Designed miniproteins, single chains, continued (2). Designs and how they scored, part 94

Each design is a single chain, and the fold is of that chain. pLDDT is the mean over its residues in the fold that is shown.

## One batch from the design tools (miniprotein)

Design m7252
Fold by ESMFold2-Fast:
Structure m7252 (fold): chain A 83 residues (1-83)
Amino acid sequence: SSEIQKLEQQIAQLDKEIENVEKSIQDLQKQSQEQLNATTDEKKKQQLQAKYDTLILFLQGVLNNLKARKEELEKKIEELKKK
C-alpha cells in the first residue's frame, strides 16, 4: 500500500540518520583517544575526558531515540500488513 511505502521511505531516512550519528560517535571516540594520548597534564586530561564523554553521551541519546522511532515505524508496517 502507499501507506506502507511512505513508512518504508521514513525508515530509509532514519537508517541514514542512524549511520551519520554512529559515524559521529566513532569520530569523537577517535579524537578523544588521540587528544588524551597527546597530553600529559592531568587537569587538561580530565577536562578533555569530560568534554568528550558529554558529547558522546548526548549523541548516544540521539542514536537511541532514532532507533526507537525506527522500531515504532517497523511495528506500524507489521500492523498494516495484518489488515
Scores: mean pLDDT 89

Design m7253
Fold by ESMFold2-Fast:
Structure m7253 (fold): chain A 83 residues (1-83)
Amino acid sequence: AAEEVAEAFMARAKPPVLAFLSLPEKSEESFAALEEALRRALEETLAEFRPRIADPAVLAETEEQLRLGLERLLEGLRKKYVE
């Protein structure tokens, strides 16, 4: 369940992350575009899986883990490439 949701999110996240990483120089503007794309990918993934997870406790934990994972990813990318 949680692993499937994480894999689905990463599949949606991969294209915008690769596009960002392919830029010769990273800017605040290009990072803002990446952040918007990743937050959209997260909400689309959650919308897909909310009706498929019957246990509300598992759903809540899965949503929290995904949101924390996204924030960690964004912090790491920002710190490394944009500051």
Scores: mean pLDDT 82

Design m7254
Fold by ESMFold2-Fast:
Structure m7254 (fold): chain A 66 residues (1-66)
Amino acid sequence: LSPEERALLAEGKRAAFEGVLAADAGDYATAARHFARAAELYSQVPGHEAAARAARDLAERAAKLA
């Protein structure tokens, strides 16, 4: 992976983690935004389609609860 791709993955993991924390706190609107951001970041890195799909699925579930 390029340094840029590694940075995108690190930011994506941070966004996903913050999404989990928001969901645990019951803030589903904030969780949905963080998971959507994680999906966007993962989708920019080749070979990370599964991670992007998982994050997008979490964003959709959180949005339904918001």
Scores: mean pLDDT 88

Design m7255
Fold by ESMFold2-Fast:
Structure m7255 (fold): chain A 94 residues (1-94)
Amino acid sequence: VEEALKEVEEAEKRLLEALEELIKLAQDLNMPQEVIDRLKEAKKTVEEEIKKERERILKLDDESALKAAKRRIGFLEGMIELVKREKELLLEEA
């Protein structure tokens, strides 16, 4: 359980880093303030969701926590790929 929870934490950090890089890229490209504000709001929403989901998983029994952690890792990896794709689209638009 602890190892799986550590993998979740590492994936969460990677997602937040990817979002921060996307925000910085949008700022560096002088994208409209509305776009930058939306990205910052998305990052805040992700940070809040991470906190809530972490608290939820920690209340589960070990077997349920392990299953939840595995599903969570898959979800986070998918979100990271979406953020990377958005970064590619911003670079193409610039």
Scores: mean pLDDT 80

Design m7256
Fold by ESMFold2-Fast:
Structure m7256 (fold): chain A 70 residues (1-70)
Amino acid sequence: MTEEELLARARVLAQEPEVQAAARELHAEDPDIPEEVHALTIALMRVGLETGHVELAYRLATRLVEEARA
């Protein structure tokens, strides 16, 4: 699985009501990171766990959070 494929799957999962609800809670605790980025990081880690690409998902999530804070 490529970075692009992982992101594409994560973007679909990030639209799920459960993921969006969790992202809103995380955004309330850490408002420096946009709600959309929280949703993507949650989705990336879930897809990474499901597909066995946790390390790649973690690297992508970390980069997204760092870029959002810049």
Scores: mean pLDDT 84

Design m7257
Fold by ESMFold2-Fast:
Structure m7257 (fold): chain A 87 residues (1-87)
Amino acid sequence: AAAAAEQAAIVAFLRAELREGIAKHMGVDVADLDPETVKKALEVMAKATGEAPEALRDQLAAELAAARADTSLTLEQLRKAREELKK
């Protein structure tokens, strides 16, 4: 119960940070981010950074899997990721 709540909170934090970054890059509100808007953001980021859209899509897919708790990431790994972002 407590561990599941903590995992959900960490995943929500990581997801919010990713969405906030995309929203800032596109100059839109986080609430306006739908799947189509995210796809457009990934294309723009790929052109700006020289990354392949497939690589950015795979990174987002991993983040969404973590957000759904479908990930093989342990609670300890999620805690470390959250602490890294807070520093």
Scores: mean pLDDT 59

Design m7258
Fold by ESMFold2-Fast:
Structure m7258 (fold): chain A 88 residues (1-88)
Amino acid sequence: MKKEEELRKEIDELVEETLEKIRNNPEMSAEEKSELLVETLKRIKEAIDKYGGSRELISYAIGQILRVIGEIIDIELELRKKKKEEEE
């Protein structure tokens, strides 16, 4: 049980670090943002596999990953709008 709580914290920290990097560097390419997401996903998978995370923890991790995907999409849509306005 204690390992599950620690693993959840590790997932939260990995997700927040990824979101912080994206929010502080919104001008990164979509490819670079996707690479950060893939790296975060790989680290989450490794942690869950290593510590034997529950199905509930896997479900939680999926939710956190979807949150990162949503933020990337929102930032890319905003950048696309700004680029169109600059090309007027």
Scores: mean pLDDT 78

Design m7259
Fold by ESMFold2-Fast:
Structure m7259 (fold): chain A 71 residues (1-71)
Amino acid sequence: SAAEARRAALEAERIRVLGETLQKMKDLNDAGVAAAEADPAKANELFTQLQKVYQEGKARIARLEAEAAAL
């Protein structure tokens, strides 16, 4: 059905968004850890960006899940 096809497309997009979010979070965490001893201010900035990326990714996934639930 069209609803099943749309659910599959939303699930694929959700997986993609999750993967992109986790990769960006990993990159920011790795950079923050690397900076922590030499530049604590830069490390704090990177960890703050990590929190924003997490919240943005969570919100994007929630929107996709809500759209799928409405089908």
Scores: mean pLDDT 90

Design m7260
Fold by ESMFold2-Fast:
Formats: sequence, C-alpha cells, structure tokens
Structure m7260 (fold): chain A 87 residues (1-87)
Amino acid sequence: SELQKILDEFKNLVKDTRELVENTKLLPEEFKTRALKEIEQLEQEFYNLFTGGSPLSREEIEQKIKEIFERLEQIRKEIEELAAKLS
C-alpha cells in the first residue's frame, strides 16, 4: 500500500540518521546525546500519528511525515557540517 511505502521510507531514514550520529566519531558526546534524543522525539511524533487517537487522513499523515523528514535532514546536515569543522 502507499502508506506502507511511507512507513518503510521513514524507518530507513531514522536508521540512516542514527547510524550517521553513531559513526561520526569526531562529534562531541554532548552533541551526539542531543541529536539522538531529537531523533527519538521525531520517531515518537511519527508513531503518534498512528496511535494518538482518531486516525489521520493519508494527506495529513503525509504532510506531517514530510515535516519530520525535513527535520531529520536538518539534523543530518548539522552533523555533517560540524564533523567537517572538527576534521
């Protein structure tokens, strides 16, 4: 289904972003802890779209997922930019 594709894509994006945090060894531990917590919060927000009461429309879910994807991408960019400055 279309919804299943979005779920799979989100799962992969979260995994890739966490792996980036974990594998970027030059990052300060405090930054890594903060980034991982932000990723966890975004993951919880995503799951709340499906468990937080009345079901949302596909369009509403897609829009919220897009916003969450944008924030994950922003975290990724922050990690890469900081790693580049520290190397």
Scores: mean pLDDT 79

Design m7261
Fold by ESMFold2-Fast:
Structure m7261 (fold): chain A 68 residues (1-68)
Amino acid sequence: GPALEAEIAALIAAIAEAGAAGDQARMRELVTQLRDLLRAHGFSDAEIEAVLERAERAAVRAYIDRHR
């Protein structure tokens, strides 16, 4: 539902910011929180992997944009 979508988006944005900052510990913590959230809501392992890949791409993009 909309609340879950907003929470997922907020975690992806936080992962991107941690990635841009080079904060590996924070990024790992947030990835764990996102994985746990998705699993609690009945997402399959494949669906979780797809969301985490999206979060990783956002983090890489944010890092590039900060360092260009």
Scores: mean pLDDT 86

Design m7262
Fold by ESMFold2-Fast:
Parts: structure tokens; sequence; C-alpha cells
Structure m7262 (fold): chain A 98 residues (1-98)
């Protein structure tokens, strides 16, 4: 599962998607999974939290790697792997813009 998520992240980086495009792909995937799309209000709150706490990108990466290891034990489906990859890329973009 980890390798698959890393492959999806690499593909997203090669496409050079903007934060808006990443959010649109996430929303489409969530709709396919039967989940409500993330609101602009929630995104703005997330940006504010990042600016206030200014998390170390290396600590965020380590936290995400720990979550990926735990999820790998549960047997994540392909769509869930894509969702995790999109969340990681969105978080990277939000931190870079902060």
Amino acid sequence: VRKRIEEIIEKLEKEGLSLKELLERRNELLKEMGVTATSEEQLERTKKSIKENLPDPEEVKKFLEEQLEELSKLGVEEKEAELIALEIEILKKLIEEA
C-alpha cells in the first residue's frame, strides 16, 4: 500500500497540479466514495491553523508516514490510497503557501 501511495504522489507532482486542481480531484474522488466534499470554509480554517502553528514539514511527513504504516496493516483499497495521496499533496501545498 505504501508504494502505491508514493507512486500516486509522484504522478501528482509530475502533473504539476495547483492546490485548486488537487482539491477538485479530492472532491470528485470523495463523491465517488459517497462522502461529502470538503468546503472552502474548512480549507480556510486549515490554512489558518497551519499559519498559527507553522508545523515542521519533516514532522508532518513523519506523522503521515506513521499513519500510512498503520493504514497498510488494515488493507486500504485503491480509492482510499488515492485519497491519502491527495491529502498529502494538499497539505504540502498549504504548508508551502504558509
Scores: mean pLDDT 65

Design m7263
Fold by ESMFold2-Fast:
Structure m7263 (fold): chain A 88 residues (1-88)
Amino acid sequence: MSKKLLEEGKKLAEEGLRAAEAGDYKKAEELAKQVEEIGKKLYKLGDYRSAAKLYVLTGQVYGALGKTKEMLQYLGRSIRLIGDDIDK
C-alpha cells in the first residue's frame, strides 16, 4: 500500500515539475497539492520517511513555480519528520 502511494506521488511530482517548466503554473500547483495529499496519507499510515520524501517533492514543485515561502514550509515539514529522533 505505502509503496504504491509513494510511487504515485513521485509520478505526480514529476508531472508537476514538467508543467512548471512548460509555464502551466495552475496545473503544476494542482499537482503539488495532489502530491501533498498523498504525503498526508502516508503520514497517517505511519510511513514518515515516504511522507517526508513527498513533502520534499511538493516543495520542489512550489520552488519551480517561484513560490519560495511554500517551498520552505514543505521542506521544513520534511525535516521535522526525519529529525524527530533528535528532537526527543
Scores: mean pLDDT 82

Design m7264
Fold by ESMFold2-Fast:
Structure m7264 (fold): chain A 76 residues (1-76)
Amino acid sequence: GMEEAERAVEEADRAYREGKERGLSKEDILRAGSSAGMARIGLGVGKVAKDPEFAARMAEEGARRAREALRRGLAG
């Protein structure tokens, strides 16, 4: 339940950190960071609403977008 959402937030944060470490453009870093932030917000809203399914869905979407931003930035 909520553990999947927390794992997705960690994955999103990892993509954001990797983007910064690899020296991606500021725009690509902002895209990854914004997506990671959205994953974290989704987890927070799900916790307040006591809705683990919503938390997981939103956090996983944020992680997916963060990974896509990293992939595109690395491709040049």
Scores: mean pLDDT 85

Design m7265
Fold by ESMFold2-Fast:
Structure m7265 (fold): chain A 79 residues (1-79)
Amino acid sequence: DALEHLDKAIEAVKAGDDEAAIKHLLKAVEAASKLPGVTREELHRLIGLLLRAVGALLEGDREAAIEALEEMKERVAAL
């Protein structure tokens, strides 16, 4: 579920749909917060990456946004 939302966020960024990207990113963090392996430390890291991705999108830096989303995906997959 969290990984599915991250994949949708990445596709939205590639499509230039920043609103859909942010919507899916928020849903991914919400879903990740409910995973049995998520610690407070991992949740704080995911929130940090969320802020990086949103900041990059607001600046039009899609490469940086995708990098942050891919890092989130890697961390969620390891939970």
Scores: mean pLDDT 83

Design m7266
Fold by ESMFold2-Fast:
Parts: structure tokens; sequence; C-alpha cells
Structure m7266 (fold): chain A 64 residues (1-64)
């Protein structure tokens, strides 16, 4: 999928240039992926749990 390609590209960029901006963009794309899984009714409980984890990671990045 388009999102899976974007995730792979951002993960590669993080290995080359670990910046806060790239980490934030990766979180945004991962959140979109899990939201789409919930809308499709696939692994909803797992996707909801992952979204909560990503929200906490976002708060940590924004705070520090």
Amino acid sequence: SELDKRIAELQKKLREEPTKDIQMELLNVLEQKYQQQIQAGKDVSLAERQLRILDELRKELEAG
C-alpha cells in the first residue's frame, strides 16, 4: 500500500538522519495506517492499542 511504502521510506531516512521531524512524520503515517485498519474492521483491538502507544510517543517527542 501507499502507506507501507511511506513507512519504509521514513524508516530508511531515520537510519540515515535521526531527526525529530522525521520521527514525528513516521508517527503520523503509522497513526493513519492503524486508523485505516480500524475503519476496515481488521485487528481493531490491536490497532487501537498501537494508536494509544503512538499518542504517548508523540507526547514524549513534543515534550523533549
Scores: mean pLDDT 84

Design m7267
Fold by ESMFold2-Fast:
Structure m7267 (fold): chain A 83 residues (1-83)
Amino acid sequence: ELEEIARELERLIEEGAPLEELIEKLRKVGGVAEGAILALRMLRSPKEEQEKTFKEIEEILKAKGKEVDKELMEKLLEELLKK
């Protein structure tokens, strides 16, 4: 399920979908996939967009009742950067 959702979102990213649309879609799905996909977007985004993406991830995690842990975010980025 998470992998299927991730693939669909990745396809939208390749299509050039705006970050706002990706965030709204992830809000409906929920779960860890939100952070992972947004981290992937941040990785592929210019430095200017990275700040906006980071703030969106932070807000999404807080809405799920979790605090943003920078170390956890770093770990997610490392997983995405592994390949």
Scores: mean pLDDT 55

Design m7268
Fold by ESMFold2-Fast:
Structure m7268 (fold): chain A 69 residues (1-69)
Amino acid sequence: SSGEEARREIREVFEANRESSREERLRAVEEVADRQIDRALAENDLETVQAVLEELGRVKRELIEEERA
């Protein structure tokens, strides 16, 4: 599904930027998420919008957990 593909792309970008600063990782993920949301909204694909927001939330939580550890 497009939602699963969107989640995978976000995760791949997050992992690809593992050696970057936390701010750079977050920015890269947000840029991909914004692009995917804009496309999905233009296509009235609310399921993909939800999938992107859920995955973005998961990666942001992981960054917070890393900072607190």
Scores: mean pLDDT 83

Design m7269
Fold by ESMFold2-Fast:
Structure m7269 (fold): chain A 62 residues (1-62)
Amino acid sequence: VRGGIEKGVREARGRSGGVRANTVYKTLLEEEGVSEDQALAAASQVFAGQSVDEAAEAVRRV
């Protein structure tokens, strides 16, 4: 999960926060065992400008 969040953030580097959040959401949905709710939780944290660690913590709470 954390690796997927980091990959999404890297791929959307220099893009808007919305594009970055959407890239993280799509990257996590490609991982086996990640639900839409978990991907949305991580993407929401990235959109809010939170760290990768905070986004990973949000996934654990779902």
Scores: mean pLDDT 78

Design m7270
Fold by ESMFold2-Fast:
Structure m7270 (fold): chain A 101 residues (1-101)
Amino acid sequence: MSEEYERLLERIVSELTKAIENKDYDRAKEIVRRAARELFGLTDEQVEAVLEVLDYLIKNRDKISPEDIARIAVTLIHAAAAGTTPEELFEAADVQIELLK
């Protein structure tokens, strides 16, 4: 990918991290939804799967940093855009559940 694309991803991570740090979870979900739909062209099913994982990570925020939550969310958006199925995203969420409890 271009350096411009990498900078865009880091901007999304930064904005998402700030939303989570401020406990503005509605803003965090909106950032993820817009990135997934507008930048990556994800289907509604893929967007919902990514948002479900985001909700799970936020519920476990005492065990994982805001920046880690943001980076995982962006990684899942990128994985979905690269062809990861909704089922595989749910499997990734289950693995994250097992690691975090």
Scores: mean pLDDT 77

Design m7271
Fold by ESMFold2-Fast:
Structure m7271 (fold): chain A 70 residues (1-70)
Amino acid sequence: SDTQELLRLANEVIDRAEKEGLTDDEIARILQRVLETYRAHRDTLSPEQLRALVREEADREIAEIKKKRE
């Protein structure tokens, strides 16, 4: 289901961000961005394309937050 896929993606993002040492506030910001991207593209992209886009955006946001911490 759509909800199950969204929860799975959210859990992947949370796990990855926690392993990278992000705070709960930083993780919440990434999840908001991921949700915005998901909602914007869910009706136009395939599930595989949507998953790839979400993962790519989460990776980019994690990298940016880590860079700002330097």
Scores: mean pLDDT 80

Design m7272
Fold by ESMFold2-Fast:
Structure m7272 (fold): chain A 57 residues (1-57)
Amino acid sequence: SVLQRAEAAVEELKRRGDTSLYEQAQAKLNELKASKDEEVREDIALDIEFLTQNARL
């Protein structure tokens, strides 16, 4: 669920064409996939979602 939510946010940034935010979100998604701590994973997912909010056209 957390992973799927984060992946959806990254894909949204890709669709918007914001290369800088997309690259930042991809790096965070890789950190989320590497982490086994559920609290850390949730914090990273929230960071990715925050990037999506700032990418408003």
Scores: mean pLDDT 77

Design m7273
Fold by ESMFold2-Fast:
Structure m7273 (fold): chain A 90 residues (1-90)
Amino acid sequence: SKAKEYAKKGEELAKKGEYLEAAREYSKAVKLLEKNPSLELARLQVNLAKALFKTGHEALKEEAKKLLEEAVERYPDDEEIRKAYEEFLK
């Protein structure tokens, strides 16, 4: 799907340390899936949040916090989502 293509580009950019560009691609994937809440959407929101935190910009960190809070509220028992929440908001 187009969302998986954007998510893959985001992963590759994040591995290169290009966190702003990674966040851009993850954001495109999130927008394609946002109409129907799903675990796939929540995990993409977590990846977007991680990229935003890694930029070091304070305004983007606040957006990232909101994304992680929304994801963990929807899927509180998902290990991947909980681990990200604890790493960045604890």
Scores: mean pLDDT 85

Design m7274
Fold by ESMFold2-Fast:
Structure m7274 (fold): chain A 81 residues (1-81)
Amino acid sequence: DKKLIDEAEAAVKAGDYKKALELLEEAGEKSGASSGRYYRTLAEAYRGLGDEEKAAYYAELAETIGSDEEYERQKALEAAL
């Protein structure tokens, strides 16, 4: 769920890493879909909690598959052609 990922990213920016993880858990359960932005936000939340191993793991996944913002921006550029 894109909305849950957006809310999780906002929670990370606010320093509420536990809330971010809860929102990301719900997003993963509801959609089953994983995006680069989902994994990037997971990495940021785990890093904020001091779990550097999980943070590094999810950061690698985010780099590999891209982000929702990057993907949506790229699609918009292609649609403009």
Scores: mean pLDDT 72

Design m7275
Fold by ESMFold2-Fast:
Structure m7275 (fold): chain A 69 residues (1-69)
Amino acid sequence: GMRVTVEVLSADGSAALATVTLEDGTTQRAIVMLTGDRGQLLLEDGSSINVTGLPATLKAGEVVTGTVV
């Protein structure tokens, strides 16, 4: 699947605010919602993408990579 880069801006439990960069260079603000080893990215355009490979917890200032499923 396509890789995404998630730069965590703030985190609160299983939710985070992030900047998401797609492989095509597209960058969007997103809300990240974590459920186990799975994440859902709610993009600022109203779309959502599901990703795997994210850490179980996110911290502000972290940059992590996931894979779109």
Scores: mean pLDDT 80

Design m7276
Fold by ESMFold2-Fast:
Structure m7276 (fold): chain A 67 residues (1-67)
Amino acid sequence: SELEERVRRAAEEWLERNGIEERREEFVEEAVRFALAFSRAFGLTDPEKLVPLALDVLELNVQYYQA
């Protein structure tokens, strides 16, 4: 889906910008799964809103893993 592709790309770019190499595929997949689950649960389809939300969750997941 378009949402999945946009979240995947944004997550990959965010991880690259922040120098995160470990578990990159897992972090990307979690960001995509979160966005799709949130979209389905709340009926939101706007990638302009869902991509930033998915990136916020990605950042929290990375911080949790590194703690």
Scores: mean pLDDT 87

Design m7277
Fold by ESMFold2-Fast:
Order: sequence, then C-alpha cells, then structure tokens
Structure m7277 (fold): chain A 82 residues (1-82)
Amino acid sequence: TLKSQIVQQLGRIGGAVLASTLSPEQKAQALKLLGEALRAVLEGDLEGARKYVEELKKVLSSDPEAVQEADEALGLIDEALS
C-alpha cells in the first residue's frame, strides 16, 4: 500500500541519517523529526507528516543523499494527499 511505501521510505531516511557524517546533534534532531513524521503517518495525519519531513529535509540539507531520501518521502506523501 502507499502507506507501507511511506513507512519504508521514512526507514530509508533513518538509515541515511545514521550512516551520514552529520553531527551527533543534527542526527538526534533528524531522528526526532523522523519519529514525529512516522507517528503522524500512523495516525493518518499526512499533512503533519509532510511538515515534519520538510523540517527534516532542512536539518539534512548538507547531506545530498539524505535530502534525496527525504524528497522521495515527500513525493509519496503528496501522492497520498492527492
């Protein structure tokens, strides 16, 4: 399902964050926002999930690979909102 794809893509962002060279503080902030996005998806709050992923993307802005994973998640969320 599209919801399962969004959850899987949020997991990919988490993997990219953990593998990145971001500071421990940036990783902690990113994982907090990722957890909030996941909670929003599970609660059916896709608009909230989108906002958390947009904030997450800003934290990840120095890591192009992590930004790409966030953009893929936003694309799936936008498809679900259509």
Scores: mean pLDDT 87

Design m7278
Fold by ESMFold2-Fast:
Structure m7278 (fold): chain A 71 residues (1-71)
Amino acid sequence: MVLRLEARVTINGVEVLLRVVAEVEGDRARLTVELTTATSSATFELELDMSAEEVRAALDALAADPRVRVL
């Protein structure tokens, strides 16, 4: 299963484009996180022992943060 989140985050006046792609197989999730600003970008990968339901709950919690504007 693949879950996605795209959002804009503003930190100290800097706008950051956040893209998260989660690939979930059974109880293991691979997250690819991309952070892009006007001047820089960073991409990192995380492997977590999480189910699709747990990943969805985590992405929903992130989307509920007042600093995060979901696209």
Scores: mean pLDDT 81

Design m7279
Fold by ESMFold2-Fast:
Structure m7279 (fold): chain A 102 residues (1-102)
Amino acid sequence: DPLKADLKRLYELLKKMSSEEILKYAKVFSNIVKNADLVLKALMYPEALIMKKVIDERLKENPDDKNLQEAKKIIDETISYLEKELPKSMIERAKKLVEEVL
């Protein structure tokens, strides 16, 4: 599954990023999402879930990292926005896809 492979690569890439790089990535990602059409929003939603997973895992290890705290706020807001825009069936499918990748 090419999408599962892409999501796994994104997870590994984000794990290697500095907290500063993750924050910059989250800011760019959220700006793209707010201007995206429905198809792009649906494709970006599982990527947002991967970003949240990495940020949450790294914050558990270093809870006082200010860059990761800000990135978490941005990604949580982006996920909330996407979950208002996307059909529930697409949300549920994306969550299952992310669980199968990790």
Scores: mean pLDDT 90

Design m7280
Fold by ESMFold2-Fast:
Structure m7280 (fold): chain A 87 residues (1-87)
Amino acid sequence: EKEKIEKELEEIRKKGKELTKKLEELYEKDEEFRKKLEELAEELKDEKDPEEVLEKLLEFAEKNKDEVLKEYAELAKKKLELEKKKE
């Protein structure tokens, strides 16, 4: 079971790298997207629970119809859940 989780985490890492590149392109080219993301970061600055941060990020992505950010948030949440199961 641990080996299966490790393989899933590796696949998540590869997918995450691809999504991160897409988000970097959006962040650099879209000033409106960057501003909204900075506003979200300011709202979340006092949140210490990574699960809550990811849930808020997913809500933000859904509200703004941002498919790439939604996929990233879902992937990051799945990674966090798998890491907890591994430990």
Scores: mean pLDDT 74

Design m7281
Fold by ESMFold2-Fast:
Structure m7281 (fold): chain A 68 residues (1-68)
Amino acid sequence: AVAQLEALAEEALEGVRKMVEEGVPEEKIQAYFEAAKATIRELGEEAGVPAEELERLLARLDAEVRAV
């Protein structure tokens, strides 16, 4: 379950990097990223991933997107 969510997080980061590279407006990039985070949270909750682990994954994703 966690490994699948980590794969989705990597896909979200690659999507953001591609959008930045293509000059997509920040507003659209932010909307895409927030939707991806919501999907990861929902899937993690459905899979029974502990809230603490989900919050750690989402915090890491937030840190990584700031580095893009």
Scores: mean pLDDT 81

Design m7282
Fold by ESMFold2-Fast:
Structure m7282 (fold): chain A 65 residues (1-65)
Amino acid sequence: MEEELERSRELARDIVARLEASMNAEYQKFIDELIKEGKFDEAEKLKNASLDEKTAMMIEYYRKK
């Protein structure tokens, strides 16, 4: 029984770490795309933005594509 809880905790930590890494990679990709398009001011704002602001900016950007 205890082994199941330990395994669940290990899996949860691994999943969270992978999700965080993937999310950070996507935000970095978005920043790189803004820089490539010459939108340096937007890229700087995104780097300093809160999680909610980053998400809103990403949605707006891809919605216009």
Scores: mean pLDDT 73

Design m7283
Fold by ESMFold2-Fast:
Structure m7283 (fold): chain A 64 residues (1-64)
Amino acid sequence: ALSAAEFAAAVARANAAPLGEEAAEKAYQWGLDGATAAQKAGGDSSTVVAAGGARAREAILEME
């Protein structure tokens, strides 16, 4: 079983995969960082997943 942070990062990577390997990797890294920060701050699983998704989206939006 994956932790909430690992699950959020894996979902972000999968969603970004059609955009290319660099996009998938960046979404994974930013997503994991955001999810891990929320988890360390005492967030529940839904908060951790939402934080990871938001950060991964920011990574993709910065790719032009």
Scores: mean pLDDT 77

Design m7284
Fold by ESMFold2-Fast:
Structure m7284 (fold): chain A 80 residues (1-80)
Amino acid sequence: SEEEIVEEMLKEFRENTENLLRKAKENNWSLSEVSARLQEMVDLYIQKAKDLKLSQDSIEKLKAELEALAKKALEEWKKL
């Protein structure tokens, strides 16, 4: 189902976000670089959903959840 695809994409996004933050720390990225890379990842996942021809409702749900996860990751990065 589309809901299962969205849930799998969110799971993958969480894992990729953890890997991104690890790389950011290793490479001493600035806050602006981390922010930009998180937004690029959100955009990539939205494009993947469009390529899979998911419904507009599923894409909007995915976008909202991805943006919330990216915001949380950036807030955690700011605490470091």
Scores: mean pLDDT 87

Design m7285
Fold by ESMFold2-Fast:
Structure m7285 (fold): chain A 100 residues (1-100)
Amino acid sequence: SLLDKLKEFLEHLKELFPEFREMPELTAEQRALVPNPLSLDEIMQKIESGEISTLDEFIELLNQMIDNVLKLNPPSSPLYGTALALRDLVDLFKREMELS
């Protein structure tokens, strides 16, 4: 049931934040700043392959993806604001899961 809840939340995130669904196309300069790029599809693949099986591992990967976007984009950009909204939703999900 835990993995099903993680997958359900991830599908919800793909609908709300389609810009995070697929791996970003990065320049050489951006790749130097973000050596481990992530996407919602990549995180789903890690759940399905068994690479992640705990709430903490799942949240850590989502936070890494968010931090990557915040690092690559200026605070004035729409994508930076979207990443902050995603971070707040992830934090809320973590709190709800820890209370279950």
Scores: mean pLDDT 87

Design m7286
Fold by ESMFold2-Fast:
Structure m7286 (fold): chain A 87 residues (1-87)
Amino acid sequence: SSPKLSIEDIKKKVEFIEKEIKKVEELLKKKKETTPEDKEIEKYIEEVKKIVEEIREKIKKGEPLSELEELLRKMLEPAAKRYQELL
């Protein structure tokens, strides 16, 4: 059977992603000029924050773990990729 994340694991993953997003935001704010790519990353960060909020609300409502894991996966993959591209 595939290992599934617990609610506690999902919460920790979400907190980790929020920290990574904040680092990316700080890097963008320190840039002297904004590129179209920077604007795309900023929009992406806002979309990821919205997904994080949705995951937190779904956890509060006791939604299925499989749905939470799928949302986390969609959020984590883009955030991690963008973070690495900025470093």
Scores: mean pLDDT 72

Design m7287
Fold by ESMFold2-Fast:
Structure m7287 (fold): chain A 96 residues (1-96)
Amino acid sequence: SLEEKIKRLKKELEELKKEYERIKAKFSPEEKDAIDTELELLEEALKRANNEESIKELEIRLELLRKLLELVKQNVPLEERKKELHKLRIELLEKD
């Protein structure tokens, strides 16, 4: 159900926030600002999510954020992280 999907995404967002706070020192000030902004936007979007299209968009955004945190944990350089995130975004958008 839509309600169950929203509940799952809220739990995923909270886990990603905890992981981000744990590794926050690995990010530049610019990256921190961008991530902090995205986390706030994701919280607001989850409160307003009321259809399958908005849920799918949120799933993509959360997966991209998860991948970013994983790459930073692995000490992957910024330019390589950008390439990997771009590749993942294309893959997720092609999944009908």
Scores: mean pLDDT 83

